# Ledger of designs, part 54: designed miniproteins, single chains

Each design is a single chain, and the fold is of that chain. pLDDT is the mean over its residues in the fold that is shown.

## One batch from the design tools (miniprotein)

Design m1856
Fold by ESMFold2-Fast:
Structure m1856 (fold): chain A 83 residues (1-83)
Amino acid sequence: MKLKKIKGTVKSVTNSKVKVGTKVEITVNEATGQAVIRFEDGSSAYGKKLDETTFEVESGHGKLGIQKGAIIEVEVEEVEEIS
């Protein structure tokens, strides 16, 4: 199973209280496109990879009010493959 960890900052986000420039860590299952998104404030979201920098939220948890259908675009700083 190929897992990819992406570290970066939020470049844009819809339907959320998340601020541009918020640090994020995203773990992607490359076989399925499923993603777990973790924000620096402890909020999280589950979603799907649309492209190398763009993710659609399927469910969110935490004070940032991340909603289903939110689109998160990330400025990528680091990518690591987890074997």
Scores: mean pLDDT 78

Design m1857
Fold by ESMFold2-Fast:
Structure m1857 (fold): chain A 70 residues (1-70)
Amino acid sequence: MTPEERELGLKKADEAFERFSKMELTEEEKKALEEAIDEFIEELEKAKETATPEVAEKIDYVIELLKKIK
């Protein structure tokens, strides 16, 4: 992946997150989403244990983005 493609990907992710955070969700939908996010974070934490320091840092960044969705 080129540096330009990586920057574009991050920008699109930020835009998607902003649109998602403005979405009106019911309490039931929000709880289901929070549970799914928590499960995904647990999987990422497990992957982080076997990752290199560089990959672990990227995983931490993704976990922080997921926590902001909650």
Scores: mean pLDDT 70

Design m1858
Fold by ESMFold2-Fast:
Structure m1858 (fold): chain A 88 residues (1-88)
Amino acid sequence: SKEKAQEQLKEKIAAGEEAARLAEEQGFEALSVQQVRDLVEGGLAILGGDYPEEEKERALRLLRELFETVPEKVLAAMREAAEELRRE
């Protein structure tokens, strides 16, 4: 349902914000593959959603830094996300 989709998006954004906070405190290298996935999915949800331009710019900046700092973990996170989509 639309309500469940909105709840899932909010949950993904919240998980992404938690991962972003940890990255700010300890660096991107401290993130697990799951936390990297949370940050990617949360950032993409903001970019594809009805959010302020300022929030989208922040999401893009965080994703860029993530991709540059821990590319191997990003690839692992993307692989896990792709596998989940394949199951649907």
Scores: mean pLDDT 82

Design m1859
Fold by ESMFold2-Fast:
Structure m1859 (fold): chain A 86 residues (1-86)
Amino acid sequence: SEEELQQRVLELWANIRRSRDEAEAQAYLDELLALRKEYLASHGIELESEVTVTREGDKLIVDVHTTLTSAAGTTESSATNVIPIE
């Protein structure tokens, strides 16, 4: 169900925040992105993402390039996200 999917997303996000290194964070983030891709595909939206994770002290620096394709067209975006490690 969508509720079960949202719960899994919250678990993966918590695991990312508890990650001790870039490789561990990358693995959880890859799973999170795969779930997002499947969910959007079920609604007719194609998601493609390129992600790089770098650890800087008590935070993760996540560089994301995203392409979303739907019947309305294609949108590209790039963002740098800072995730505090708990």
Scores: mean pLDDT 78

Design m1860
Fold by ESMFold2-Fast:
Formats: structure tokens, sequence, C-alpha cells
Structure m1860 (fold): chain A 83 residues (1-83)
């Protein structure tokens, strides 16, 4: 349903912001920070694409793009955890 997809969007946006706050707390080299920012931007781009699909009424495509964003976010979370 549209409501379920919007809830998934809101949860994923919140999780993405939480990861960003975690990154800001880390004492990183400039190279590490650039690498993490690049991965973070990839997640944000996929979220933007998914939101575009919602605006077009393409909920199935939006769901697929949220799943892609979640995979990228999970990769970022693992990378952050190793620092």
Amino acid sequence: SKEEILKKRDELVKETEEVNKEIQKLNLTEEQKESLLKEFEKVRQKLLEANGEINNGNYDEALTKFEEAKKELDKLKEKVKKL
C-alpha cells in the first residue's frame, strides 16, 4: 500500500540520518571522510530516485529503489562499524 511504502521511506530516511550522525562523531582521516561521504551520497541519490517514483505513482518501482538504498546503507553501516 502507499501508506506502507511511505512508512518504509520515513524509516529509511531516519536510519540514514542516524548513520550520518555516527559518522560525524568519528575521528577520521580526510581520506576516510571522503570515502564515507561518497558512500553516503550514493544512499541519498537512491532515496531521491525512490521518492521520484512515489511522486509518479510508481509504488512498485519506488519499493525496489528503497531496497537498493537499504543495501547501500547497510554497506555504509558495516564500513562505519569497522572504523
Scores: mean pLDDT 84

Design m1861
Fold by ESMFold2-Fast:
Structure m1861 (fold): chain A 109 residues (1-109)
Amino acid sequence: SAAAEAEKQAELELAEKQLELIAELYKRGAVPRELAIRLAALIILAVEESLGPEAAERLLERASELFGVPREVLRRAVEEVRRMSEEEKRELEREFLELSREAAEKLAA
């Protein structure tokens, strides 16, 4: 349906914006490279599960451009994150939120 296609497009656009935010924080030195790549991989994996492999591959290409890393590095990170427990995935998200909050506070000062 048109509504379902609009929801898929909105989800993909949100994922792209999240990748852009992570890449910006990484380039500003607010987030370590390894954490940034794992977070990008988590977003790509979530999109693969929700929207399928074609949408995930587009995000992987976009992340490669944004982070300045080869697509193969991101593919390996996606496979690493795929093997993580739900608890490990939640910890990655928590670490990012903490560093993102710290970066936002420094910008507001």
Scores: mean pLDDT 82

Design m1862
Fold by ESMFold2-Fast:
Structure m1862 (fold): chain A 85 residues (1-85)
Amino acid sequence: SSAATNLALGRQAVREAAEAAARLVDEETAKRIEERVLGEVDRMDPTAPLAEIVARTAEAVRRAMLEEGLSEETVRRILEEAGLL
């Protein structure tokens, strides 16, 4: 897979997590999480293995959600729905 494909998969997982966050919490919180984590994905090494990009994306989503004050249960559910857990 190309480096562009790996980052695109990371960005897609972020969008799926944001969609789940919008349903489970609210759209404003989801937008803040999406913006923050997409920024982090865009700073990742595009030549990194897909497994590393997925793992770093999952950690960035988890951290952003916890910083927004979401419960560990809500964070777990969003990560599961995004395929990051």
Scores: mean pLDDT 84

Design m1863
Fold by ESMFold2-Fast:
Structure m1863 (fold): chain A 85 residues (1-85)
Amino acid sequence: GVVAIVTDDSTATITSSTPVTVTLLDGTKINLSPGTHTFNITDIAFITLSDGSKIDVTTIAIVDKNKTSQALVDFLESKGGKVIS
């Protein structure tokens, strides 16, 4: 699954152990292999995981909870971020 999605005001970096699909604002779908991929955040509408779940990536960080503190996990979930282990 998705291990981490880290965003700032300009970029989204996606790290995944499984294939994921990025849907752009124009409706274009990009199929990604496992690994680390970087996009301009303004180009992304949402990310679809292998189980069909959708993740919004505007200004939300999504992290592997095994690699970060519980306080940061709680903060990111409060912003609508999805935490994946």
Scores: mean pLDDT 65

Design m1864
Fold by ESMFold2-Fast:
Structure m1864 (fold): chain A 95 residues (1-95)
Amino acid sequence: MKERLERIRKYLEEKGIDPDKLTLEDLEELIDELLEEGLLKEEEAEALKRLIEAEREGRELSLEEQAELLIKIAKAWNDEETVEKIKKEAEELKK
């Protein structure tokens, strides 16, 4: 996960984009560009778009939905350590 985030950050810096100032529309366009350039996998792009749609609609994602989307992203990045950490934290929140 960390290495892919570093690569994405470098891409954004090279394009002169400040990630803290992006609108939801800018984020959707950015996801499509990152997918086209091979910086995101299809599964990552789909999960991120679902998060943006929920935010745009004012729908609060449940903790379970949030955990499922993060696990999907971590699996797409082959980050087994992050997958296990998210699963453990989600189980602790249910108790």
Scores: mean pLDDT 68

Design m1865
Fold by ESMFold2-Fast:
Structure m1865 (fold): chain A 90 residues (1-90)
Amino acid sequence: MSMEDIDRELEESRRRVRDELVELTAKILSDENPASSDVARFAGLLLAGAVTLREAFLEALRRQGYSDEEAEKKVKEYMEKLQKKLQEKL
């Protein structure tokens, strides 16, 4: 197998995990009572080191139509909100 094939397969796997993490992040951020299963799944993906919390939030905000500058400002606020929700549910 070529190195290019390995890199593509690895990037596709990372992209799939990131997409799931982004969707879970957006869901948790929008819901005052996120499901424990969603929070646990998010924590599991984060612990696996596949995507950083900051990367997931930035991508979720970009998908919602925020500019890069607006996304970075909101990331700090949303990370704090998510950490509080994780502490309450875990």
Scores: mean pLDDT 68

Design m1866
Fold by ESMFold2-Fast:
Structure m1866 (fold): chain A 94 residues (1-94)
Amino acid sequence: MKSFVELAKEAAKEIVDAYKKGGISALNKTRGPSVLMLALAFQDDEAVKAFIDEVIKLAPNDKELHDLLIETLRAAGRPDLADYLKKKYEEAVK
């Protein structure tokens, strides 16, 4: 049985794979946005951070994808998680 953290990591991998194949428009064809929204709704910060960590690990140079996620997190009322993503991105490009 997979934990919600493991589900979030798999959803992040699906988002990155879809983005690399079809850009931002392909993201809605994955379960990634739904899993991220559920993690935010449940206030499961561990699952959201696991999602962020996997996106940065798999796509450290994909600024357009990172910017979209930052905007999504801010729109969800979570500027703290948006700042976490920015920090992880800055660390990954050093």
Scores: mean pLDDT 80

Design m1867
Fold by ESMFold2-Fast:
Structure m1867 (fold): chain A 82 residues (1-82)
Amino acid sequence: MEEALREEIEEGVRRVHISSTIVSSKNTLNKESFSEDEAKESLKLLENSIKRLTPLAEEGDEEAKKAVELAKQSKEKLEKII
């Protein structure tokens, strides 16, 4: 339904943005000092967000597709650190 769909997307987008912000901030400082444990935790958050948003993106939701793409980009950056 439209209302429930909006709430799930907004929640998913927020989680992706938080994870992406953490990754961006730490990458700007020093990669050598970046904690592997922190990277793994952020990766799990991104993977969970992707799983949650993928069904919505498959239904043709444009906001869900954008959120999944952002999560994918952040995941690729984290995989280079891990």
Scores: mean pLDDT 69

Design m1868
Fold by ESMFold2-Fast:
Structure m1868 (fold): chain A 104 residues (1-104)
Amino acid sequence: SLGEELKKLPEKERKAIGLIENLEITIKEMKELGWKYPGFDEFLEGLKETAEILGLKELAELLDEILKNKPSEEEIRERLTEIFGEELAEKFLEILKEVKELVE
């Protein structure tokens, strides 16, 4: 099963994949149901809390930096790549960009 294959991945990668899949579902529901976050900063704060609960400490720290310091897209890409690797970093960055476009 998919669950058995996921158990073979490092815990951090499994949690990141699950978070990305949940965010993709949330974006689809926002588009189909017309529900939106009040703003991008509120989305990021909620995502930071979720990352903390999941034990994704490096992601929670990056999200806090995005909220406080508004780093460039390239700086965010570099940090996500260091945390999750290139493939997951690109997916996560695409999600952040899509949510920003939907709520702003």
Scores: mean pLDDT 80

Design m1869
Fold by ESMFold2-Fast:
Structure m1869 (fold): chain A 60 residues (1-60)
Amino acid sequence: MSVPSDAALARAIADWLRAQGHDAQADRILALLERDPAEARRTGLRVLGDVQHAQMEAAK
């Protein structure tokens, strides 16, 4: 199966973050996507991981 493009993956991550209420992070990824899709993908994956980790920590 073919790997999704940098742009497609970055958009998917931004859409997910917006759905979770992280509008500012989604906007940052979309701004990076317009300039540098590869950096947008890398940043998006990092932010996604940070948010998922924070959800585990918030289990109180």
Scores: mean pLDDT 78

Design m1870
Fold by ESMFold2-Fast:
Structure m1870 (fold): chain A 109 residues (1-109)
Amino acid sequence: MEELKRLIESGTVEALEELLKRIDEINALDDESFKELLEAFLGNEKLLRLLATDKKATEIMSQIILNLSGRKARILENKIKQSKSTLLALAMTSFDGLISTALAQALLS
């Protein structure tokens, strides 16, 4: 958990690549731990700005989201809906809404 949180806090493309490799570990987290990880993600302006401006970062994040369990995808959707972050809204709509589309697909699986 602490290592996953540190990867998110670094806010880099390399950290996103490492998070994707550890997707099974993320999916194995309980709901409380996963919500804590999401709070670190949604509160990270550096990472949200990266996702709004860097296509490679957005593509990797979309793959992370597509590989989330349906339950975790629903938790993520609920947290996003409750957010007032302009940077998050920009990240969700950037690159033709790639992240938004990935979340919708994850919810259908």
Scores: mean pLDDT 86

Design m1871
Fold by ESMFold2-Fast:
Structure m1871 (fold): chain A 83 residues (1-83)
Amino acid sequence: SPQQQVMSIMAEIGALILGYRTLVRLGQLTPKEAQEYIERLRELVAQLQALMAENTLSPQLQAQAQTTLRDAEDTIRELEALL
């Protein structure tokens, strides 16, 4: 279902953000990894935005998706500042 796809993308964005923060904490984030995180987050943001535009979501799921988009955009900006 579109709702299941939205939840799956939100979970993947969350996992990427956690992974990035873990690499920073361990001093293991390379410029190459930062670029890979930016590219994957941008891809997922585009997919999430398309699903939100094409499907009627519950108000709760829409709000959660909007928060996830903001978190992803903030993370992209943080990563871009490292390049």
Scores: mean pLDDT 89

Design m1872
Fold by ESMFold2-Fast:
Structure m1872 (fold): chain A 79 residues (1-79)
Amino acid sequence: MKSLEEAIAGLDTLLARAGDLSPEQVAQLEALKKGFEEALEAYKKGDLEKAIKLLKEVIKKDPGSGLAKEALKEVEKQK
């Protein structure tokens, strides 16, 4: 699942620059990363329904996330 792996990698890169971020920004990025990691784990276990639900929750918290929307489309295609 490339889009979700890319989203996690992008967040890891942003968190590596944490010295330039406020504690609130770091907490927000960590929460988004956790959501993507949980969705990826559900997808790898074949729990597509749970992966879809978790990705929809990420989109609700960050509606501008193109990566989360692309990941949702990829999971839905695996039906």
Scores: mean pLDDT 75

Design m1873
Fold by ESMFold2-Fast:
Structure m1873 (fold): chain A 55 residues (1-55)
Amino acid sequence: MKAEVEALVEETRRAGEEGRDRALQMASVAVDKAAEAGDHEGIRRLAAILREVRA
């Protein structure tokens, strides 16, 4: 489960290079998976990526 969350965090970071909408879509899935796994660090990383993309 943690490995899946880490892969989704990395995918969200790559999606940010393609565009904000794609990054937001990937982050939504990644946050849901991280929350289910109790991966608070993964959630914090995703929040940081989203702050950069939204600005």
Scores: mean pLDDT 73

Design m1874
Fold by ESMFold2-Fast:
Structure m1874 (fold): chain A 97 residues (1-97)
Amino acid sequence: MSPAEQLIEELMADPVAEPFREPPAPDSPFYKAVPEPLSLSQIRELIESGEIRTLEEAVRLLGLMIGQTMVYNPEDSPLYKAAVQLAEKLEELLSKL
């Protein structure tokens, strides 16, 4: 398993990833506010298809997804708090790779 594949598998297995595993619903305000919302499943598919080949590319897209959530949601919202927790988990996993 590549470092990028290992990272995405471990992130997706964590309960903090639940809001980010699938794309937001097309009718959601978040989907309309964010031009191209990302999900963990989409990033995983890009890694498996070979579109993303490096750990650095995977981390860039993960950071974009987290950043989009934090920009478009209030700091007191459950989604913003979940994005902070996912960012902390990402940093933890990267420190072990």
Scores: mean pLDDT 77

Design m1875
Fold by ESMFold2-Fast:
Structure m1875 (fold): chain A 61 residues (1-61)
Amino acid sequence: GLAELAAGARAAALALGASEEAAQFAGDKIYEGHPPEEAGRLVREAFGGRDGAAAGGAASM
């Protein structure tokens, strides 16, 4: 169910080194009806943007 999806998204975010706040945000987005991919993107948009390095690296492929 949504609780398992949200827990998975939070665990994945924490495993990638995201903050606990970003992990909670990801879980909230899952409960709002966003899929895990959208939740991850929204977390990066809201909590990323520090220096833009992460966005540049993946896009270059």
Scores: mean pLDDT 67

Design m1876
Fold by ESMFold2-Fast:
Structure m1876 (fold): chain A 62 residues (1-62)
Amino acid sequence: GMSDEEVEGFREELEAVVSTLSYEDAIRTLDHMLKVAESRGDERLAEVVKEVKEKLLKKQKE
């Protein structure tokens, strides 16, 4: 499992990456990463990916 510091670092990097992508590509990337996390049983990684995806979805509705 990832440490809290690694989780925060990963979240910041993931948010930075998705901010450079189109909305469609960002959602596709996040969905792919979520499937990978779920296949590994990595609940912490899956939670971070879900949080980034929800934040992106909310931003697009504003």
Scores: mean pLDDT 78

Design m1877
Fold by ESMFold2-Fast:
Structure m1877 (fold): chain A 62 residues (1-62)
Amino acid sequence: SEEEERLRKLADDPSSVTELAQRISALRKALEQGVDPEGARRQLERMRRILKEKSEEIKKKL
């Protein structure tokens, strides 16, 4: 999906670590404020899964 491709690009680029951290922080802030907490939680879970899988793929291909 487009969202997954975007996250994969962030995981692939070391300079994007700050952007990824900001996005995660924004989602956590939305959860605290009660702005679509289920949606934000699901997106955080999806990000963690993608990052874990991408990290394993990179490590295996190195």
Scores: mean pLDDT 67

Design m1878
Fold by ESMFold2-Fast:
Structure m1878 (fold): chain A 78 residues (1-78)
Amino acid sequence: KLSEQEILELAVKHAKEILDWLKKNAPVTPEIQKKLAELEELIRQAEEAVKAGDLELAKKILLEFEKLLLELGAEIAA
């Protein structure tokens, strides 16, 4: 079994991979660029929270990342 720390470290790694893919494949619009910048900031905050051992904060930030990612996905699909 993975620890909660290891699961959150893996989640941050996967979030970074998703963001890299989106930066390369998403349309270049001001609205999408703004959301990509917000996603990048959330990843940075989540990584800091995991490194600090604040796993509850990391989970909250990753949930905000997921919400924003779903909004961006809907925008790109439209």
Scores: mean pLDDT 84

Design m1879
Fold by ESMFold2-Fast:
Structure m1879 (fold): chain A 71 residues (1-71)
Amino acid sequence: MDDNQIDQIRNVLQTIMGMSDSTSDQVIRYIQDGDWDGVARNTPHPGLRAAARNGISSQDIMNGIINMVPL
């Protein structure tokens, strides 16, 4: 994932989910590592938690975050 994609995801997590810089960076690391339990535990967004629990692919979740929709 390039720096521009990281910045985009970070801004969405901060704007839509009200996450701090450190929390959004932590969630991005979990997404990059494919650690969906980590994503689910650290996000208040019910759609993203449900997607993570149901094994939606990392790329689909990332695309959903970038487009501001739960997958």
Scores: mean pLDDT 63

Design m1880
Fold by ESMFold2-Fast:
Structure m1880 (fold): chain A 95 residues (1-95)
Amino acid sequence: MKTLLLLAAASAGVDLAPLPEELKEEFKKLVDELVNLYLSGELTVEKLEEIKKRVEELTERMLEYVKDDPLAAALIEAARRDFLEAIERLKEEVK
């Protein structure tokens, strides 16, 4: 799968989950930041590691919110996996 399709799938999963709007907006900002860095040619391994940490922290907060909803938790875990896969693919491009 192409990196942009992974980010689109992650965004869709988060939007479908019953999360507070502030958590959904934080996730959208991370996607936008990653896409903007990629398009501007400013993407570095260091920036990818920073975004990875922020995604991991945000998705942990999301999982805590939906801990009693296994379907919502599965959507968030899938979104986390897709976003992290996109980061690993971009690391190969940047070196």
Scores: mean pLDDT 83

Design m1881
Fold by ESMFold2-Fast:
Structure m1881 (fold): chain A 100 residues (1-100)
Amino acid sequence: MEELRKKLEELSKVVDKMSDEELIELAEKDPILGLAAVLLKRGVSVDDALRIALGVVNLLGEEAARAIALALAQGRGSLARDLMSGRLSPKEAIEILKKL
């Protein structure tokens, strides 16, 4: 928790300048940090971004967090909502996102 918060605080200083490609790379390496970073860029606070990212991982798993982060980074909000509702599996969504 403490290490993740420190990483997010440092990331919040630069996230507005990060490209969509950089956010995608981060989500592929670290799904929790990647999802939180995408939320930060969308105007979510550091504390709320961390709570949401950890909540997604705890409820849906790391693959779901990665898929949601990739969908949001690519501007696909409807796909992110379908993932959150369980309409799509994380594996299916990741395959769709990689084909784009």
Scores: mean pLDDT 76

Design m1882
Fold by ESMFold2-Fast:
Structure m1882 (fold): chain A 72 residues (1-72)
Amino acid sequence: MEELEKAVEEAAKRILKVEEENPDDTAGWSEAYAPPIRLALERRGAASPQERGDVGAEAIKRVNEKVEELKK
């Protein structure tokens, strides 16, 4: 939990950095989301493609919520 929360916060900070410096950098966006997605998948042990998709989407949602919070 703690480790995932830290990964989400770091990803949100990286997203803000990409948005500030080069918002068209799709690779930078993808790289920022990758660590919290991987960590969430590892912790959940999701086996099916559907479960993996749901866990990944949840991790992305958490990062996006943190980004919006940090923009204030």
Scores: mean pLDDT 75

Design m1883
Fold by ESMFold2-Fast:
Structure m1883 (fold): chain A 80 residues (1-80)
Amino acid sequence: SPKLEEIKEKHARLLELMAEIEKNKSKMPPSELKALYKQLEDLIEQAGELLRQGDYDGALKTLDEAIALAEAALKRIEAA
């Protein structure tokens, strides 16, 4: 399925962004980092549940939200 391949690519992108956040974790307050990881983990779990239910569009949308959140966090880290 083209949507399943897109989900795999978005998930891989999200993991790449999370790895960049981890490399720069010392540039964030621990409380903000903890809140960010909690939000990202919750979105990943939600996307996984939607995928399990066969809701590929919902999974894609949720992964896009997680990617946007991670990208925004990295931009804040780079600006600090």
Scores: mean pLDDT 88

Design m1884
Fold by ESMFold2-Fast:
Structure m1884 (fold): chain A 88 residues (1-88)
Amino acid sequence: SKETELKILDEIYELIVKGIREGKSAQEIKAAVDEFIEKNKDKLSDETISIIRNIVNHIVYLMEEQGKSKEEVIEELKRIYDAIKKRL
């Protein structure tokens, strides 16, 4: 259901934020999100999975290529997450 997908999206958002705050690498955060998606694949549409993967790739880019601070990455993630929730 849409409510189930929104709840899973909230859990993924919290997972990424926690990983960043704990100082995990971009690759560790990506691996954790990939594992979470696999465990919840039956509850997620292909479109939602694609959106989540695009978010993670963007976060990896900000952390590895742009060298953004933890605070900057979290602020950008929140902006992206809020925009996605408005469209769902």
Scores: mean pLDDT 84

Design m1885
Fold by ESMFold2-Fast:
Structure m1885 (fold): chain A 85 residues (1-85)
Amino acid sequence: SMEAKRMEAISMLGQALYLARKEKAPQELIDELAAQLLSLGHASDQNLPEVMKRAIEVLRKLKEVASAETQKKLDEIIEKLEKYL
């Protein structure tokens, strides 16, 4: 269901936000990721794919500054979110 996809996306983006804060990523990226997490919660079912695409772009930026272990986790999150598009 669309609601199940939304809940999974929120959970995965929340994990990415936790890792970004833990690894002290640039505050600008943390703020962008938090904004996308908020957008996922407020998006209509029709707009959910577009918000997920924007979230994936922020996750890709986060990968460029993340540790190797976090990069692997972010890849898993990105792949799973892309399956929902």
Scores: mean pLDDT 86

Design m1886
Fold by ESMFold2-Fast:
Structure m1886 (fold): chain A 71 residues (1-71)
Amino acid sequence: SRTEQIISIGQQLRDGKLTEDQAVDRILSLLEGLSRDEQVALLGKMHLHLHDVDPDLASRLVRRVSERLAA
């Protein structure tokens, strides 16, 4: 599922296997196939899961993804 993929991206970033830029790009790729409402819903679920692991990282990733979606 996309939720499992986003959790995996967060874990890989925490483990130093991905850069923050790579994580943002992978998240954006997961969102591009979805409607705006579906993107918002999935981003919300992603934020909730990442916040439980690393709240600072979760807030930073959501901000960066949201900025690119708004552009």
Scores: mean pLDDT 79

Design m1887
Fold by ESMFold2-Fast:
Structure m1887 (fold): chain A 87 residues (1-87)
Amino acid sequence: KYYEKGDYKKAAEKYRKLGDEYEKKGDYRKSGIYYAKSAQSYYKDGDYKKASEMAEKGSEMFEKAGDLKSSEMLKGASERLKKLAEE
């Protein structure tokens, strides 16, 4: 049991680390993409709190990259995930 969730958690942690690394390099677009992938992986793992946090970081990175559409989509996803984490 929980083998699949363990795999999603590992994927989410790897994507989060890539998001952090690209943010440090100033590649905000790639940083946003990896934080979004991390959020999706945490969502599949059932960790809605961390999924929300990663979606929020991804939104901030896309805003810095000038991609307002992707930023707004991830902000909406973060707000929905935050509600799921409260239930």
Scores: mean pLDDT 85

Design m1888
Fold by ESMFold2-Fast:
Structure m1888 (fold): chain A 85 residues (1-85)
Amino acid sequence: SKIEEEGKKKNRELLEKVRKKAEELWKKRGISTYEKTITDSDGNEIKLKVPTEELSEELKKELEEIVEEALPEAEKAYEELEKKK
């Protein structure tokens, strides 16, 4: 379904925004990161900057805030897809 492919694309865009904000958080907090390559469900290689050490509870909360800020965009994408049904 074209709607399903559009949903995957919107989810991918959302994940990219979260990733960029997380990278900015790492840089702002002076956290050492390394590049890790993962493969998505479509076989595409994605490079992520991940911390080299375990995150503190404060940093985990800041990550949760980044995800929560992205949720309204995900909800709008979901509503748009429902209108196309």
Scores: mean pLDDT 68

Design m1889
Fold by ESMFold2-Fast:
Structure m1889 (fold): chain A 80 residues (1-80)
Amino acid sequence: MTPIERLQREYQDLQEAARSLGDTIETTRKRGQQQIDSLKDDSQKKMMTKKLDDTVNHLNGMLDDVNRRVDAVRAEIDRM
């Protein structure tokens, strides 16, 4: 396996990971918001909104890490 073939495979795997993570974020936001909207207590709504925001922020952090790796692999490919 050539170095360029390894980098291309890693690039594809990272792009798929980024897309899957993006889909997870969208689904998490949608389902979490539906759950929050079903609550009758404003204090519970605020608490669950904060938990949802914390979860989404964590997932966005993971997505940012994957995107940084995508950029690094792309830069490596462009040097070859």
Scores: mean pLDDT 85

Design m1890
Fold by ESMFold2-Fast:
Structure m1890 (fold): chain A 65 residues (1-65)
Amino acid sequence: MEELEKKALEALKKAQELGYDGITVDQLASYLGVSKETAEEIVDRLVKEGKVVKENGLYKLSENY
């Protein structure tokens, strides 16, 4: 779980560095090689931890991270 959370944060950081406004759950699932349901669980936890925010279906790093 924590290993996948770390990879998810790395994916979000890379997307930000490439100039994306954020990534969808489907894009994250593809990047991590997991199901959409697993990716949703990961980002939900990261949002609860304050590390990630959801805006208009896109996930990105929180200002607090």
Scores: mean pLDDT 79

